# Designs tried in a protein design run: designed miniproteins, single chains, continued (3). Part 17

Each design is a single chain, and the fold is of that chain. pLDDT is the mean over its residues in the fold that is shown.

## One batch from the design tools (miniprotein)

Design m8589
Fold by ESMFold2-Fast:
Structure m8589 (fold): chain A 58 residues (1-58)
Amino acid sequence: SAEDVIREIAEKAGQDPEFALEAAKRSAEEAGVSLKEAAIGAAEGLEDKELVEKAKEA
């Protein structure tokens, strides 16, 4: 799921996964995008092709 992708990104960055997920949900709502779109953007920012693919399939 998009939530699981965001948690995985947070863990790789050394961040609290639940805090990062709440921040991502809030940012997505403010930007008017889905959580899935936010997860794709975050994975692309890391240049992690595997996470981008997981986010797109979520």
Scores: mean pLDDT 80

Design m8590
Fold by ESMFold2-Fast:
Structure m8590 (fold): chain A 66 residues (1-66)
Amino acid sequence: LTKPIDLRSLWEELVEAVRAGDLARARELAREIARKMGFPERGVETVAEALLREARELAAREEAAR
């Protein structure tokens, strides 16, 4: 049940990287999440792009809400 690296933890780190403007780290984290989700090579990059977009949207909305 307890894991050092969970999808939620990786997602949190991804959002933090986006907020910090560290796009290189954010992209790398998005790829890791996609791989952890079990997507094939083709799907990994596609999912990572989608995750990056979602993280940017969430970070922007969270900033507006704070």
Scores: mean pLDDT 75

Design m8591
Fold by ESMFold2-Fast:
Structure m8591 (fold): chain A 86 residues (1-86)
Amino acid sequence: DANEKSLKEVIKNEEARKYLLEAMKLIKKAAEEEDVEKALELLKKAEEYIKKALELDPDNEEVKEVAEILRAIIENLKKIIEEKLK
């Protein structure tokens, strides 16, 4: 996976990197999920993994940058999913 290789070069903390990769997988799953409740649950789980990555390496700017990008994607997906309920 090209994305995994790129993340390995930028984020040296292996455990933080693994949590961010799991968050990315959950975000992708949520975007493809047709059930609104399940999609929101997947996004909540992704946010938990992002939080764990930040807790493992709180002073790592690369981890913070990737976390911020993933959180922005989560918030945009939540808005799209919530609009489907209206």
Scores: mean pLDDT 79

Design m8592
Fold by ESMFold2-Fast:
Formats: C-alpha cells, sequence, structure tokens
Structure m8592 (fold): chain A 59 residues (1-59)
C-alpha cells in the first residue's frame, strides 16, 4: 500500500529532521535554537497529521 509506505518513510524522515535540528540548535544561542527546534517539530507534526488524515480518508 503506497500510502502506508509513504507514512512509514515520513516517520523515519521526521526522526532524522528532529535529530538534525537538535544537533544544529546545540551550536546556536538558546533562544534561536529553541525556535528552530520548535519550528521543525511543528512542521513535522503538521505533515504527519496531514498524511494520517489522507490515509484515513483513503481507507
Amino acid sequence: DAAREAYRQALAAALERVRAAKAAASTLDPETGERQVAETSRAVSDELYALSAALKAAL
């Protein structure tokens, strides 16, 4: 199922994006780093919610 596979790939990519954002944030000032991690987490969350809604609608 292509939609299910896309969701699994998105989850793996989400973990890497958050990990990379945390690593980058550690080299920035606390305020800027916190904002970047929060923005990345929000973007990833929104993308996963959209994908899960699409999966639910397709099922």
Scores: mean pLDDT 77

Design m8593
Fold by ESMFold2-Fast:
Structure m8593 (fold): chain A 89 residues (1-89)
Amino acid sequence: MTVTMSDINNIANSPNYQQRIDLANQYSDADRLVLGNVTTNLQLSAVGTLINSMRPGSVVVGTVSSQDIRDSIISNALSNGHRVGDLRV
C-alpha cells in the first residue's frame, strides 16, 4: 500500500499527538511512502510517525523543501529498516 502526501497532510492536520499516532498506525502495512514537497515541522513529524509505523523494508521517495528535512527523513528511514529511493530537495 502506498502512502501519499494527502495521507501525510491528514495526519499532520490532526488536532492532537495521539490522534496523529493512531492515524499513522492505520498505515502499518504500507510498503511505499511518496513525499510531495515536505515543508512544515508538522509534516516532518507525520512522516517520522509513518516511518516508525510502516513495515520494515518499505521505500521512501519524493520531494522535500530542504536538505535538513531530507537528511532527517533519510536518517529516520534507515534507522527503522526502510530503503530510500529517489528523494529530492
Scores: mean pLDDT 85

Design m8594
Fold by ESMFold2-Fast:
Structure m8594 (fold): chain A 98 residues (1-98)
Amino acid sequence: SEYKELVLKIVEEAKEVAEEALEVGREAKEAGLTELAEELIERAEELKEAAEKAEEAVKSGKASVEEIDALTSEAGGLKRGAEYLTEKARKAIAEIKA
């Protein structure tokens, strides 16, 4: 049960990062940072998909621990990328508004 709880926590955190990235992406688009906004929104969508895939795998009970760990690792990498682009977008928006 602890393993399932850990995976679901990782999924929840990944979904939260994806939601924040999507919101910041919309603000970047409004600020005229179209290319950065499109990249961030795409990354957010990829992260959400990876998180949902990991959630389905753990909830189905049909996937191996190795398969779930691989999906969680993939979501972790995408989460890091989304966090990086979100910070980059926030800084760019702040510079335009300054």
Scores: mean pLDDT 88

Design m8595
Fold by ESMFold2-Fast:
Structure m8595 (fold): chain A 92 residues (1-92)
Amino acid sequence: MSKEVLELEIEIAMEQISVAVAEIALPNYEKESIEELKEAIERLEKTAERAKELAERARELGDEKGAKEAEEVAKRAEELKKKVEEILKKKE
């Protein structure tokens, strides 16, 4: 495996861990402050953007598996962001 593909797969794995941690925390978001929810939304938006960039890089390198995994991370981050935004709306 090339060093570039390995480094990309590590970056994708780090984003997968980030989203998984946020998903596990979802039941606790109802107890969070408005400020903490806004910070969580910003983090999820950045995670989705990063994952989309990683998916494009994976396609350029011919790593179809990495591209699919990165796209799933982006989708999960966007879906979780929507759920956190719904919680925030109920508190405002």
Scores: mean pLDDT 84

Design m8597
Fold by ESMFold2-Fast:
Parts: sequence; C-alpha cells; structure tokens
Structure m8597 (fold): chain A 61 residues (1-61)
Amino acid sequence: SPRDKFMERVDEASLEIGREHQARMEREKPTTPEQREALIKRTQKEMNERVEEIEKEIEKE
C-alpha cells in the first residue's frame, strides 16, 4: 500500500540521516548547548524535507 511504502522509505531515510548526524557531531565536536542545538535543528530540517519529498514521490505513484 502507499502507506507501507511511505513508512519503509521514511525508516530508511531516518537511518541514513541519523548516521550522517552522528558523523557530523563527531567531525564538528560542538562545545556549547547553542552549537549542539544548531546541529540538531539542521538535522530535523533535513528530515522534514526528506519526508516531504517521500510524500510527493508516493503521491505521483
């Protein structure tokens, strides 16, 4: 179903973005709460944008 496809693609995207976030945290080594929050917000924005893209792709099917 479209719902099953959506959930599967979101799960895959979550794993990829999660790994990228961890690598980014290790590379950037934020030292303040503000720096950590900025990286978290960036990752959240990327995840939201990916979810929107997945929704659009499934709606075209």
Scores: mean pLDDT 83

Design m8598
Fold by ESMFold2-Fast:
Structure m8598 (fold): chain A 65 residues (1-65)
Amino acid sequence: SEIDLAVAEIAVATARTIGLDIELEFEGDEVTITLGQDTPEARETAEVVKKVLEKAGYKATIEVK
């Protein structure tokens, strides 16, 4: 849903505000969640965002730079 997508985008914006390197890249019905660091906190945040995006109808993939 549009609300689920908005929630995911807000979560990413909030995470970036507190210094987490996380980005979303949309390609049709696919989204890549890119992490600039490989920490438990970053992975946990990415997994939550992934679940929300999948609920919104996207195919989400997590990648580490």
Scores: mean pLDDT 78

Design m8599
Fold by ESMFold2-Fast:
Structure m8599 (fold): chain A 61 residues (1-61)
Amino acid sequence: MKEELEKRLKEIKKEAEKIPGVKESVYSLLELAEKAIKEGDLEKAQKLLDQAEKAIESGKK
């Protein structure tokens, strides 16, 4: 599970680079998610990654 969350974080980061309008907000969420992963709070990390994915989706339209 931890490795899966780290993989999702990297993929979301790459996708956010393609959408300038949401990059800053997505990066803030990814920073919090990375901290949660390091602390072992995988549930919190998953929620933050889900929020980052939704922000990217909104940016794409």
Scores: mean pLDDT 79

Design m8600
Fold by ESMFold2-Fast:
Structure m8600 (fold): chain A 64 residues (1-64)
Amino acid sequence: LLDRIKQKMTEISELAKNGASDEEVEKKIEEAQKELGIKFYRDPEDPTEVFAEGEDVREALERE
């Protein structure tokens, strides 16, 4: 699960970083949320940064 979450966050971040439209980025987020059942959100200060909902998930990714 953590590896899949990390993969999806990377894909969404890369899409945004490469100048994809907000619509395309939102579609990718919706797909990831539907597949994994986890909420994703973009950093309002840096739209290329993407995070998964859940403190436990975030802490596990930061440690591993």
Scores: mean pLDDT 69

Design m8601
Fold by ESMFold2-Fast:
Structure m8601 (fold): chain A 55 residues (1-55)
Amino acid sequence: SDREAAERGLAAARAAPTVAAQIAGAHDAKMMAERSGDEELAAEATRLLEEARAQ
Protein backbone atom coordinates (compact mmCIF):
# COMPACT_ATOMS: atom_id res chain seq x y z
CA SER A 1 0.00 0.00 0.00
CA ASP A 2 1.08 3.65 0.33
CA ARG A 3 3.56 2.94 3.13
CA GLU A 4 5.22 0.07 1.26
CA ALA A 5 5.21 2.18 -1.93
CA ALA A 6 6.90 5.00 0.02
CA GLU A 7 9.57 2.61 1.39
CA ARG A 8 10.29 1.24 -2.10
CA GLY A 9 10.27 4.74 -3.59
CA LEU A 10 12.71 5.99 -0.97
CA ALA A 11 15.08 3.06 -1.60
CA ALA A 12 14.86 3.64 -5.38
CA ALA A 13 15.52 7.37 -4.91
CA ARG A 14 18.65 6.64 -2.84
CA ALA A 15 19.91 4.35 -5.63
CA ALA A 16 19.03 6.79 -8.45
CA PRO A 17 21.95 7.67 -10.76
CA THR A 18 21.11 11.39 -11.09
CA VAL A 19 20.24 14.23 -8.71
CA ALA A 20 17.06 14.99 -10.69
CA ALA A 21 15.88 11.38 -10.29
CA GLN A 22 16.70 11.46 -6.55
CA ILE A 23 14.69 14.68 -6.10
CA ALA A 24 11.68 13.32 -8.01
CA GLY A 25 11.79 9.97 -6.17
CA ALA A 26 12.18 11.54 -2.74
CA HIS A 27 9.31 13.96 -3.41
CA ASP A 28 7.00 11.12 -4.49
CA ALA A 29 8.03 8.99 -1.49
CA LYS A 30 7.30 11.93 0.85
CA MET A 31 3.79 12.34 -0.58
CA MET A 32 3.04 8.61 -0.26
CA ALA A 33 4.38 8.51 3.31
CA GLU A 34 2.24 11.54 4.28
CA ARG A 35 -0.87 9.91 2.77
CA SER A 36 -0.15 6.71 4.73
CA GLY A 37 0.32 8.71 7.95
CA ASP A 38 3.91 7.53 8.45
CA GLU A 39 5.64 10.62 9.85
CA GLU A 40 9.04 8.89 10.15
CA LEU A 41 9.10 7.89 6.47
CA ALA A 42 7.93 11.38 5.50
CA ALA A 43 10.80 12.86 7.53
CA GLU A 44 13.34 10.50 5.89
CA ALA A 45 12.07 11.39 2.42
CA THR A 46 12.20 15.11 3.29
CA ARG A 47 15.83 14.78 4.46
CA LEU A 48 16.82 12.94 1.28
CA LEU A 49 15.06 15.60 -0.80
CA GLU A 50 16.93 18.38 1.04
CA GLU A 51 20.29 16.56 0.70
CA ALA A 52 19.75 15.97 -3.02
CA ARG A 53 18.89 19.65 -3.58
CA ALA A 54 21.88 20.85 -1.50
CA GLN A 55 24.31 18.36 -3.08
Scores: mean pLDDT 80

Design m8602
Fold by ESMFold2-Fast:
Parts: sequence; structure tokens; C-alpha cells
Structure m8602 (fold): chain A 81 residues (1-81)
Amino acid sequence: AEEDLRKGLLALSKGNYDEAIKYFEKAIEKNPSADAYTLLGEAYLKKGNYEKAIEYFEKALQLDPSNVRAKKLLEEAKKKL
């Protein structure tokens, strides 16, 4: 889970959004967390899939309503619709 998150973050930093998505999905399958959903949403946001980004940021906020990053990114994604 943590290993998959690190690999996803590395892929995200390189602009490899599809690779990042795969690693974040693997992290979620092993251990769903607000951080993992937020990162998955961010990868979709950077890929331009705003509807998927919103879906995953909302899932992150269901797990942790206080997640500041998920709230900010959700507002950014909504502005793109």
C-alpha cells in the first residue's frame, strides 16, 4: 500500500498519469485511505478527467472530511466542469 503510493507519486511527478493511476488504484485495493483517494483524484485531474477527479476527491472526503488537500482539489475540479 505505502510502496504503491510512493511509486504512484514518482509516476505523477514525471507526468506519467496513467502509471500513477494504476499504482494509486493498487494502494486503494490493499488499504483504502483519504490520501490514496486524493492522489488518485489528482492524477485524474492532471489527465483532464474532471468527472473522475471529483468522484475520488468526494470519496477522500467521505473517509476524512478534514482533508484540506482534497477540499481544495475538489473545488478546482468543479471549476473545470
Scores: mean pLDDT 86

Design m8603
Fold by ESMFold2-Fast:
Structure m8603 (fold): chain A 59 residues (1-59)
Amino acid sequence: MLSDKELVRRAFETLRTAFPAHSAPDYAAAARDPRVVRAASRLSGLPEATVRRQLEELA
């Protein structure tokens, strides 16, 4: 079973490798970019608020 943090980490990695136009260079930049948060939310299945919190914790 994957934790919310691991789901967000995998979503971020997927965006950086497969969809660079919908990505950010690091977790702090990703947390500040609402388009990246939304894309990671769609990939992970987690709410945008949860994704932003996990990205801030990973920064």
Scores: mean pLDDT 82

Design m8604
Fold by ESMFold2-Fast:
Formats: C-alpha cells, sequence, structure tokens
Structure m8604 (fold): chain A 58 residues (1-58)
C-alpha cells in the first residue's frame, strides 16, 4: 500500500526491510518488541513504529 511505503520512508525503513518485519510478525514476535527495535535503530517515535507494524499485519 502507498500509505505503508510512505510511512516506511518517513521512518527511514527500507522497503526491503518491511518483508523481514512482516515475517517476524507472522512468526509471532510481539509488536511491542519490534516497535522497540525500530525506535532503537531509527530514532522514530514508538507511536509511528506501532502504526507501521499494524499496517503490516492488515
Amino acid sequence: SDELIRLAEELGIPVSSLEALRQWLEEGMSQEVLADLIVRETGASREKALELLRMLQS
């Protein structure tokens, strides 16, 4: 989705990395754990990291 790609670009997450995040979510990794990782690696807000992860699970 265009909205997902725009948010990923805003957070500095390569589109190629979205596939890895989606797979980790499908494997049962917590959205909270992945949000913490995104915040740590990119400096983005937790709210926006969680929004991205929710879009990936839709």
Scores: mean pLDDT 81

Design m8606
Fold by ESMFold2-Fast:
Structure m8606 (fold): chain A 62 residues (1-62)
Amino acid sequence: SELEIEAEISLLIMQAQIAKLAGDYEKAAEYYERAAELYREAGREEEAKEFEELAREYREKA
């Protein structure tokens, strides 16, 4: 359901923040990539692109 997808996205973003605080930029990028994928599946293309860009930035820091 849409609510389940939104809950999963929220958890992924929280995990990305925890990874960032730990200096684990590779994990942060992976969580943002997964969040972007779920936004795309939900038809939220604009948010998907934002999180894809964010994931790329953290991938470059790793």
Scores: mean pLDDT 86

Design m8607
Fold by ESMFold2-Fast:
Structure m8607 (fold): chain A 55 residues (1-55)
Amino acid sequence: SMSDIDIMNQSMDDQTQRYRQMISRYSVTDPQMAQIISDYMQQMQSIVQQRIQDM
């Protein structure tokens, strides 16, 4: 059975893929939005990874 941590990691991977696609699309039409999405993604990944380390 998957642990809660494994479920969180899978969810984060899926979200990361979606954000990467959005960053790619916005990088051409709205580079500022692409940067915001990239920064948000990195911040959320850091928070989740820190929480996993603290468990």
Scores: mean pLDDT 77

Design m8608
Fold by ESMFold2-Fast:
Structure m8608 (fold): chain A 68 residues (1-68)
Amino acid sequence: MLEKGLKALKEGNYEEAIKYFEEAIKENPEQRGTYLLYLGSALQKAGKDEEAEKKFQEGQDLTIQQTG
């Protein structure tokens, strides 16, 4: 799913990219943080700014959170 999402994003098929990244999160919860960043990027390109910002914040918290 991630590869298909990245391909769709590159081709400008933002709705397809969103769908594939959502499936990637569902199938690979261990990679959720990274996939949320890709999902946020696809949402931003699709003009869904509020949803994109939420996904970026969630993704960054999960992938780069290192201070407790």
Scores: mean pLDDT 76

Design m8609
Fold by ESMFold2-Fast:
Structure m8609 (fold): chain A 73 residues (1-73)
Amino acid sequence: MAPDGKVLRTSLELIKKQVKLSPEDEKLLEEAEKYLEEGDNEKAGELLTELAERVLSDEQRKEIGLEIDKKAS
């Protein structure tokens, strides 16, 4: 199931808030944002998951997941 675009945009904003990105990771974020603007929630979700695994600690990922779940409910 493709997640809601609002949920994915929230994930993107939380990732931006939690970490300062390298230029490489910033490009992944920009690419995910582009897919969100195009309505390709599946690809945006894949890129955001990859970015989160690269730049966030396990604790930060859990915190973001809980915030998304609260907003999606």
Scores: mean pLDDT 72

Design m8610
Fold by ESMFold2-Fast:
Structure m8610 (fold): chain A 80 residues (1-80)
Amino acid sequence: MTQEEVDEIARKLIKEIDEVKKRIEEGVFSREELEKLLEQLEGAIKQAEELLKKHPSKELEELIKKLKELIEYVKKVLNE
């Protein structure tokens, strides 16, 4: 995987995170789906952090930040 490929993937995932957050705000996810999403997001952070060690990228740092923000948002929704 090249630096350019990593940056492109990070940019695409950032857009997907924004769309997922909007759908959560619209209330279309069940509690079970939100719990599954939380598990997937925690896994995605671990993968992104490992990728960042090999391919330092501002786009990947932004992705990790957005993933952490989405995790906190999902946790807040689940605790309401």
Scores: mean pLDDT 81

Design m8611
Fold by ESMFold2-Fast:
Structure m8611 (fold): chain A 70 residues (1-70)
Amino acid sequence: MARSILLVAKRELDAGNYERALETAKLAVELSKDPRIKAEAYRIMAEAYRKLGKVDEAEQWDKKAEEYEK
């Protein structure tokens, strides 16, 4: 389930595996039609990009998450 994939992505982010967290969050987006799951995945992607020093990309994914949270 996409929710289980999000938990894996969060654990990867906590472990400092930012590239893995990003890939896992992308997988959750691809496998889910639920806008709330997509919003959470985009937030994880934004945090991963921020940790990688890619602030502009992080801002884009934060905005995308906000669109799905509205």
Scores: mean pLDDT 81

Design m8612
Fold by ESMFold2-Fast:
Structure m8612 (fold): chain A 73 residues (1-73)
Amino acid sequence: SKLDELIAKAEELLGELERIIDSVTDPALQAHLRATLEQLRAEIERAKENGDITGLEDVVLALEHALRIARER
């Protein structure tokens, strides 16, 4: 289902962000990304509980944005 595909993608991107955060050398950016990771983790669990496809799409976009920032710095 679209829900299951979005959950899988969100969890994959969340794991990738978690791995890359440790390589971020700017302490302020690292702290911001850690806070973003925990916020998005909570949003994934909420969206899973409610079957919220739109919420999961928003989480995927937020994770892709966070990964772009982490990779550039």
Scores: mean pLDDT 86

Design m8613
Fold by ESMFold2-Fast:
Structure m8613 (fold): chain A 86 residues (1-86)
Amino acid sequence: SALAEALAERLGGDEEARRLLERGLELLREAYEAELAGDTERALRLALEALRLILEAAEQGTGDAALREELIREAREAARAVEELL
């Protein structure tokens, strides 16, 4: 996706980081679909897995340090909040 490619480029990510971001974004889409279907628990679990993949991609990056640090912090906070709801 264009978003995954743009993020991977800015994070200084290689093909692995792009793949992790693409999978993470796919899981976020599945989480949204699960929520629309009324399966909030499944949506939260999918969102947590997506956040973990996005975090891994950001941690492997060597590019924009400020963007990487912010994304890592936000992803960790979001993952913690989701885990508390499960």
Scores: mean pLDDT 77

Design m8614
Fold by ESMFold2-Fast:
Structure m8614 (fold): chain A 60 residues (1-60)
Amino acid sequence: MEEVEKIKKKYEELKKTHTPQQVLDELSFLMDEAAIKTNDPELRKELEKLYLEFVKELES
């Protein structure tokens, strides 16, 4: 999916330029957008996976 690839690229960019809290906030916003506006369950799941992976990295 082009949208999933775009989100992964955006995630890597956010990790380089934003604070951890800002990354989490942006991912949360994108998850809400995917669920409400686009109704794309696969994009929503990928964003949730990235969110959980980032939280795990912060806790490690």
Scores: mean pLDDT 76

Design m8615
Fold by ESMFold2-Fast:
Structure m8615 (fold): chain A 76 residues (1-76)
Amino acid sequence: SVEERLLRATYEGFAEILIELAPELAEEIRELLERLLREGADEEEFLEEVRRLSEKFPPEVKEKVLKMLEIYENSK
């Protein structure tokens, strides 16, 4: 469906931004994205896993990631 394609594009977009912010974690970010797409994770599950992953980021990067999530969630 169009909704599923948009959700996938959103997940891939988030992953690309996360890799740009924390290239040292690119492998972990890609593995997480592939796992969530394979398991058919919904948007809420994806955002929760991104928040969990953000705990592994440097504090400055974590703050940027959490702000991105806040902006995304508040845009609905």
Scores: mean pLDDT 78

Design m8616
Fold by ESMFold2-Fast:
Structure m8616 (fold): chain A 66 residues (1-66)
Amino acid sequence: ASKLFEEGKKALENGDYEKAVELFEQAIKVNPTAELYRLLGRAYYKLGDTPKAIEAFLKARELEKK
């Protein structure tokens, strides 16, 4: 989990948004958190996939209330 999270953040910072999506999706399968869904949404937004970005941000908001 921690390694996938850190590698995903580095991919996002380096502009490798497709790799960031892959790593965050893997991290979410291990431990779904609002923070991971926010990062996934950011990566999708950078890729231009606005519908998937919105879906990820809505999931993050849902998890913050639970």
Scores: mean pLDDT 83

Design m8617
Fold by ESMFold2-Fast:
Structure m8617 (fold): chain A 65 residues (1-65)
Amino acid sequence: AREKVDEAIARLKENPDDVDAWIELGRALLELGEPEQAIGVYRLLVKRHPDDERARQALAEAEAA
């Protein structure tokens, strides 16, 4: 829901390298019915953390949805 989006954004403002916060932001956007925004978030995550398997998996799952 929106509260999860706001929470994830607050965590990212404190630590922009918090991969879990990026993943939660994308999931919250999917719950809100905003899959294009979630894919955009995950693409940014992969760009920032290209070697993180969790980031790549989250993007692949969102693109398949």
Scores: mean pLDDT 79

Design m8618
Fold by ESMFold2-Fast:
Structure m8618 (fold): chain A 64 residues (1-64)
Amino acid sequence: MSEEERFERLKEKARADLDAAGLAQYAPQVIEALETLRKAGHDIETLERAARVILRHLQDKAAA
């Protein structure tokens, strides 16, 4: 699997995970952040970690 394919799947998964959490409205902002990090030269593993951290942070704030 190419890094390009992994990144497209990461964006797909991020949208699905946010929707499942009731946070679908944040999907455009999260996707933009991931695309910005990728353009800045971060590897796919770093982007996958960033997506998990962002999702957890949004879930924590929504639960408060």
Scores: mean pLDDT 82

Design m8620
Fold by ESMFold2-Fast:
Structure m8620 (fold): chain A 68 residues (1-68)
Amino acid sequence: GFKEKLEALKEELNKDPRIKAELVGDDTLVITTTLSVEEQIGLALRLIGDYPDFEVSVSGNTITVRKR
């Protein structure tokens, strides 16, 4: 389900010490980064491509992945 996909993504992202990914409820992953603006944009674009069934949004140093 959505939760299992977000849990797997959370574990993968948390391998980078510059990224902190946290689940909020069952349908939202909040990703806080210390990446550069360019690296953060690159990550957001990869997430949009890899998870087309999710909504990806960026605000400051935070990327949010949620159920559409």
Scores: mean pLDDT 83

Design m8621
Fold by ESMFold2-Fast:
Structure m8621 (fold): chain A 56 residues (1-56)
Amino acid sequence: SPVDLQIEMLRGAKDVAIAALKVAYRKDPSMSEEELEELIAKVEKKTEELIEEIRK
């Protein structure tokens, strides 16, 4: 269904965003591991929120 495809695309976008954050962490010596973990958690929460909106 269009809903299932959109959810799969959002999950893929989340994985790319997390990979990009990990690259940014390696390049920025001022970024802490805690900050990286908080940013990853924020991306995951926003993705789940968008998935719930699509399922409505």
Scores: mean pLDDT 85

Design m8622
Fold by ESMFold2-Fast:
Structure m8622 (fold): chain A 70 residues (1-70)
Amino acid sequence: AEEEAQRRAGERGGALVPVVKLSKKAIDALTAGDEEKAERYIDEIARLTGLTPEQREQLRLSLKWVAAQA
């Protein structure tokens, strides 16, 4: 049980690096006007982190806001 929780935490730790990379790629795609690529990266983040549809939309809006400020 504890070992399964630690493996899941290890998977989340392993997913953190791709999540950071995908977030950067999504911002870069939004800055370039490539919304299709940005949506694909956001989908991948949501899949890796198990985001709800509402959390995914908040992430999308946050990344669009960051891209607009950059």
Scores: mean pLDDT 72

Design m8623
Fold by ESMFold2-Fast:
Structure m8623 (fold): chain A 59 residues (1-59)
Amino acid sequence: SMKEKEEELKKEIEKVFRTLPPEEAIPKIQAIKDEAEKLGLKEAAEVASRALETLQQLL
């Protein structure tokens, strides 16, 4: 379902955010954000946006 897909994307964002350095995490989270936006998954897109803002401040 779309809800299960949204939870999967949220978990992937969390995993990438916790395990990769900012320079590697940013492009991966951007790709997840783009996928979430194409699918209309607003919560996953918002989580990705906030993660990107945080990571960009670390550069």
Scores: mean pLDDT 86

Design m8624
Fold by ESMFold2-Fast:
Structure m8624 (fold): chain A 74 residues (1-74)
Amino acid sequence: SELEELLAEIEELYKKIAEAIKAGDEETVRKLREELGKLEERLFKLLSSASQEERDAVFARLAALTEEVRAVRA
């Protein structure tokens, strides 16, 4: 589904952001965060037509990804 494909892209972007943070590459982090913002905007628009089950699953995955990136910076 478009929702699952978009989530896969977001997950890959979070992994790249974590790697760039570990490398101290602030320029790449900024660029990747801009790309992430665009994907998240599209994701939230798509969630307006999604089932409650799909929304719950998406938010759970996003919360986990956010924690992983935050842990890298700590």
Scores: mean pLDDT 81

Design m8625
Fold by ESMFold2-Fast:
Structure m8625 (fold): chain A 61 residues (1-61)
Amino acid sequence: SIDQVVDSMSTLPPEQRSAAARRVTRLLGGSEEEVEKASEAAYKGDFETVRKILEESARKR
C-alpha cells in the first residue's frame, strides 16, 4: 500500500528517500512533473506531499 511505501521511505536518508519516491512514482504511472515533485518532497521529509502525489498517480492508472 502507499502508506507502507511512505513509512519505508521515512527510515531512509534524504538521497535514498528521493530516489525511492522517484522510482515508485514512475512505477505508478506518474508524469515527470509528479516524479520530480515527489522526489523533492521526499528529500525534504514532506511525507504528506509524497503520499498525495503517489495517490494521484495510482488513481490515474
Scores: mean pLDDT 81

Design m8626
Fold by ESMFold2-Fast:
Structure m8626 (fold): chain A 122 residues (1-122)
Amino acid sequence: PVYNAEDLLESARENIREAERLIEEGKDPTLPLKSALAELARAGALAIENKDEKLLEEVKEELERLIELGRRYGTPEAEELIRKAEEMLELIENSTPESAERLRRIANELSREVALEHAENS
């Protein structure tokens, strides 16, 4: 699919808000956190490819927020998502074509996991 970076960032912010709400209610935030991480990975790749420094900074801010929420939740699943978010921050700081390609792979892997989880809950 063709992705708009601004739409991906807005969707990621919505998923981060949903994850925060779920944590506050004592519920599992894993699905919205994975969705947000996939969206941020794709937005980050697009930002690197387009040399969009403003978008890279916004993606970085949302990744740091996601890491904070993952630490608050404190499960092995959350720790895995934190590790991926930290890898993505390093990739964004490097801002190379190889970084963009790695971010796209992370996005695709997380998107497949989210799609499978939704199918199993239907």
Scores: mean pLDDT 85

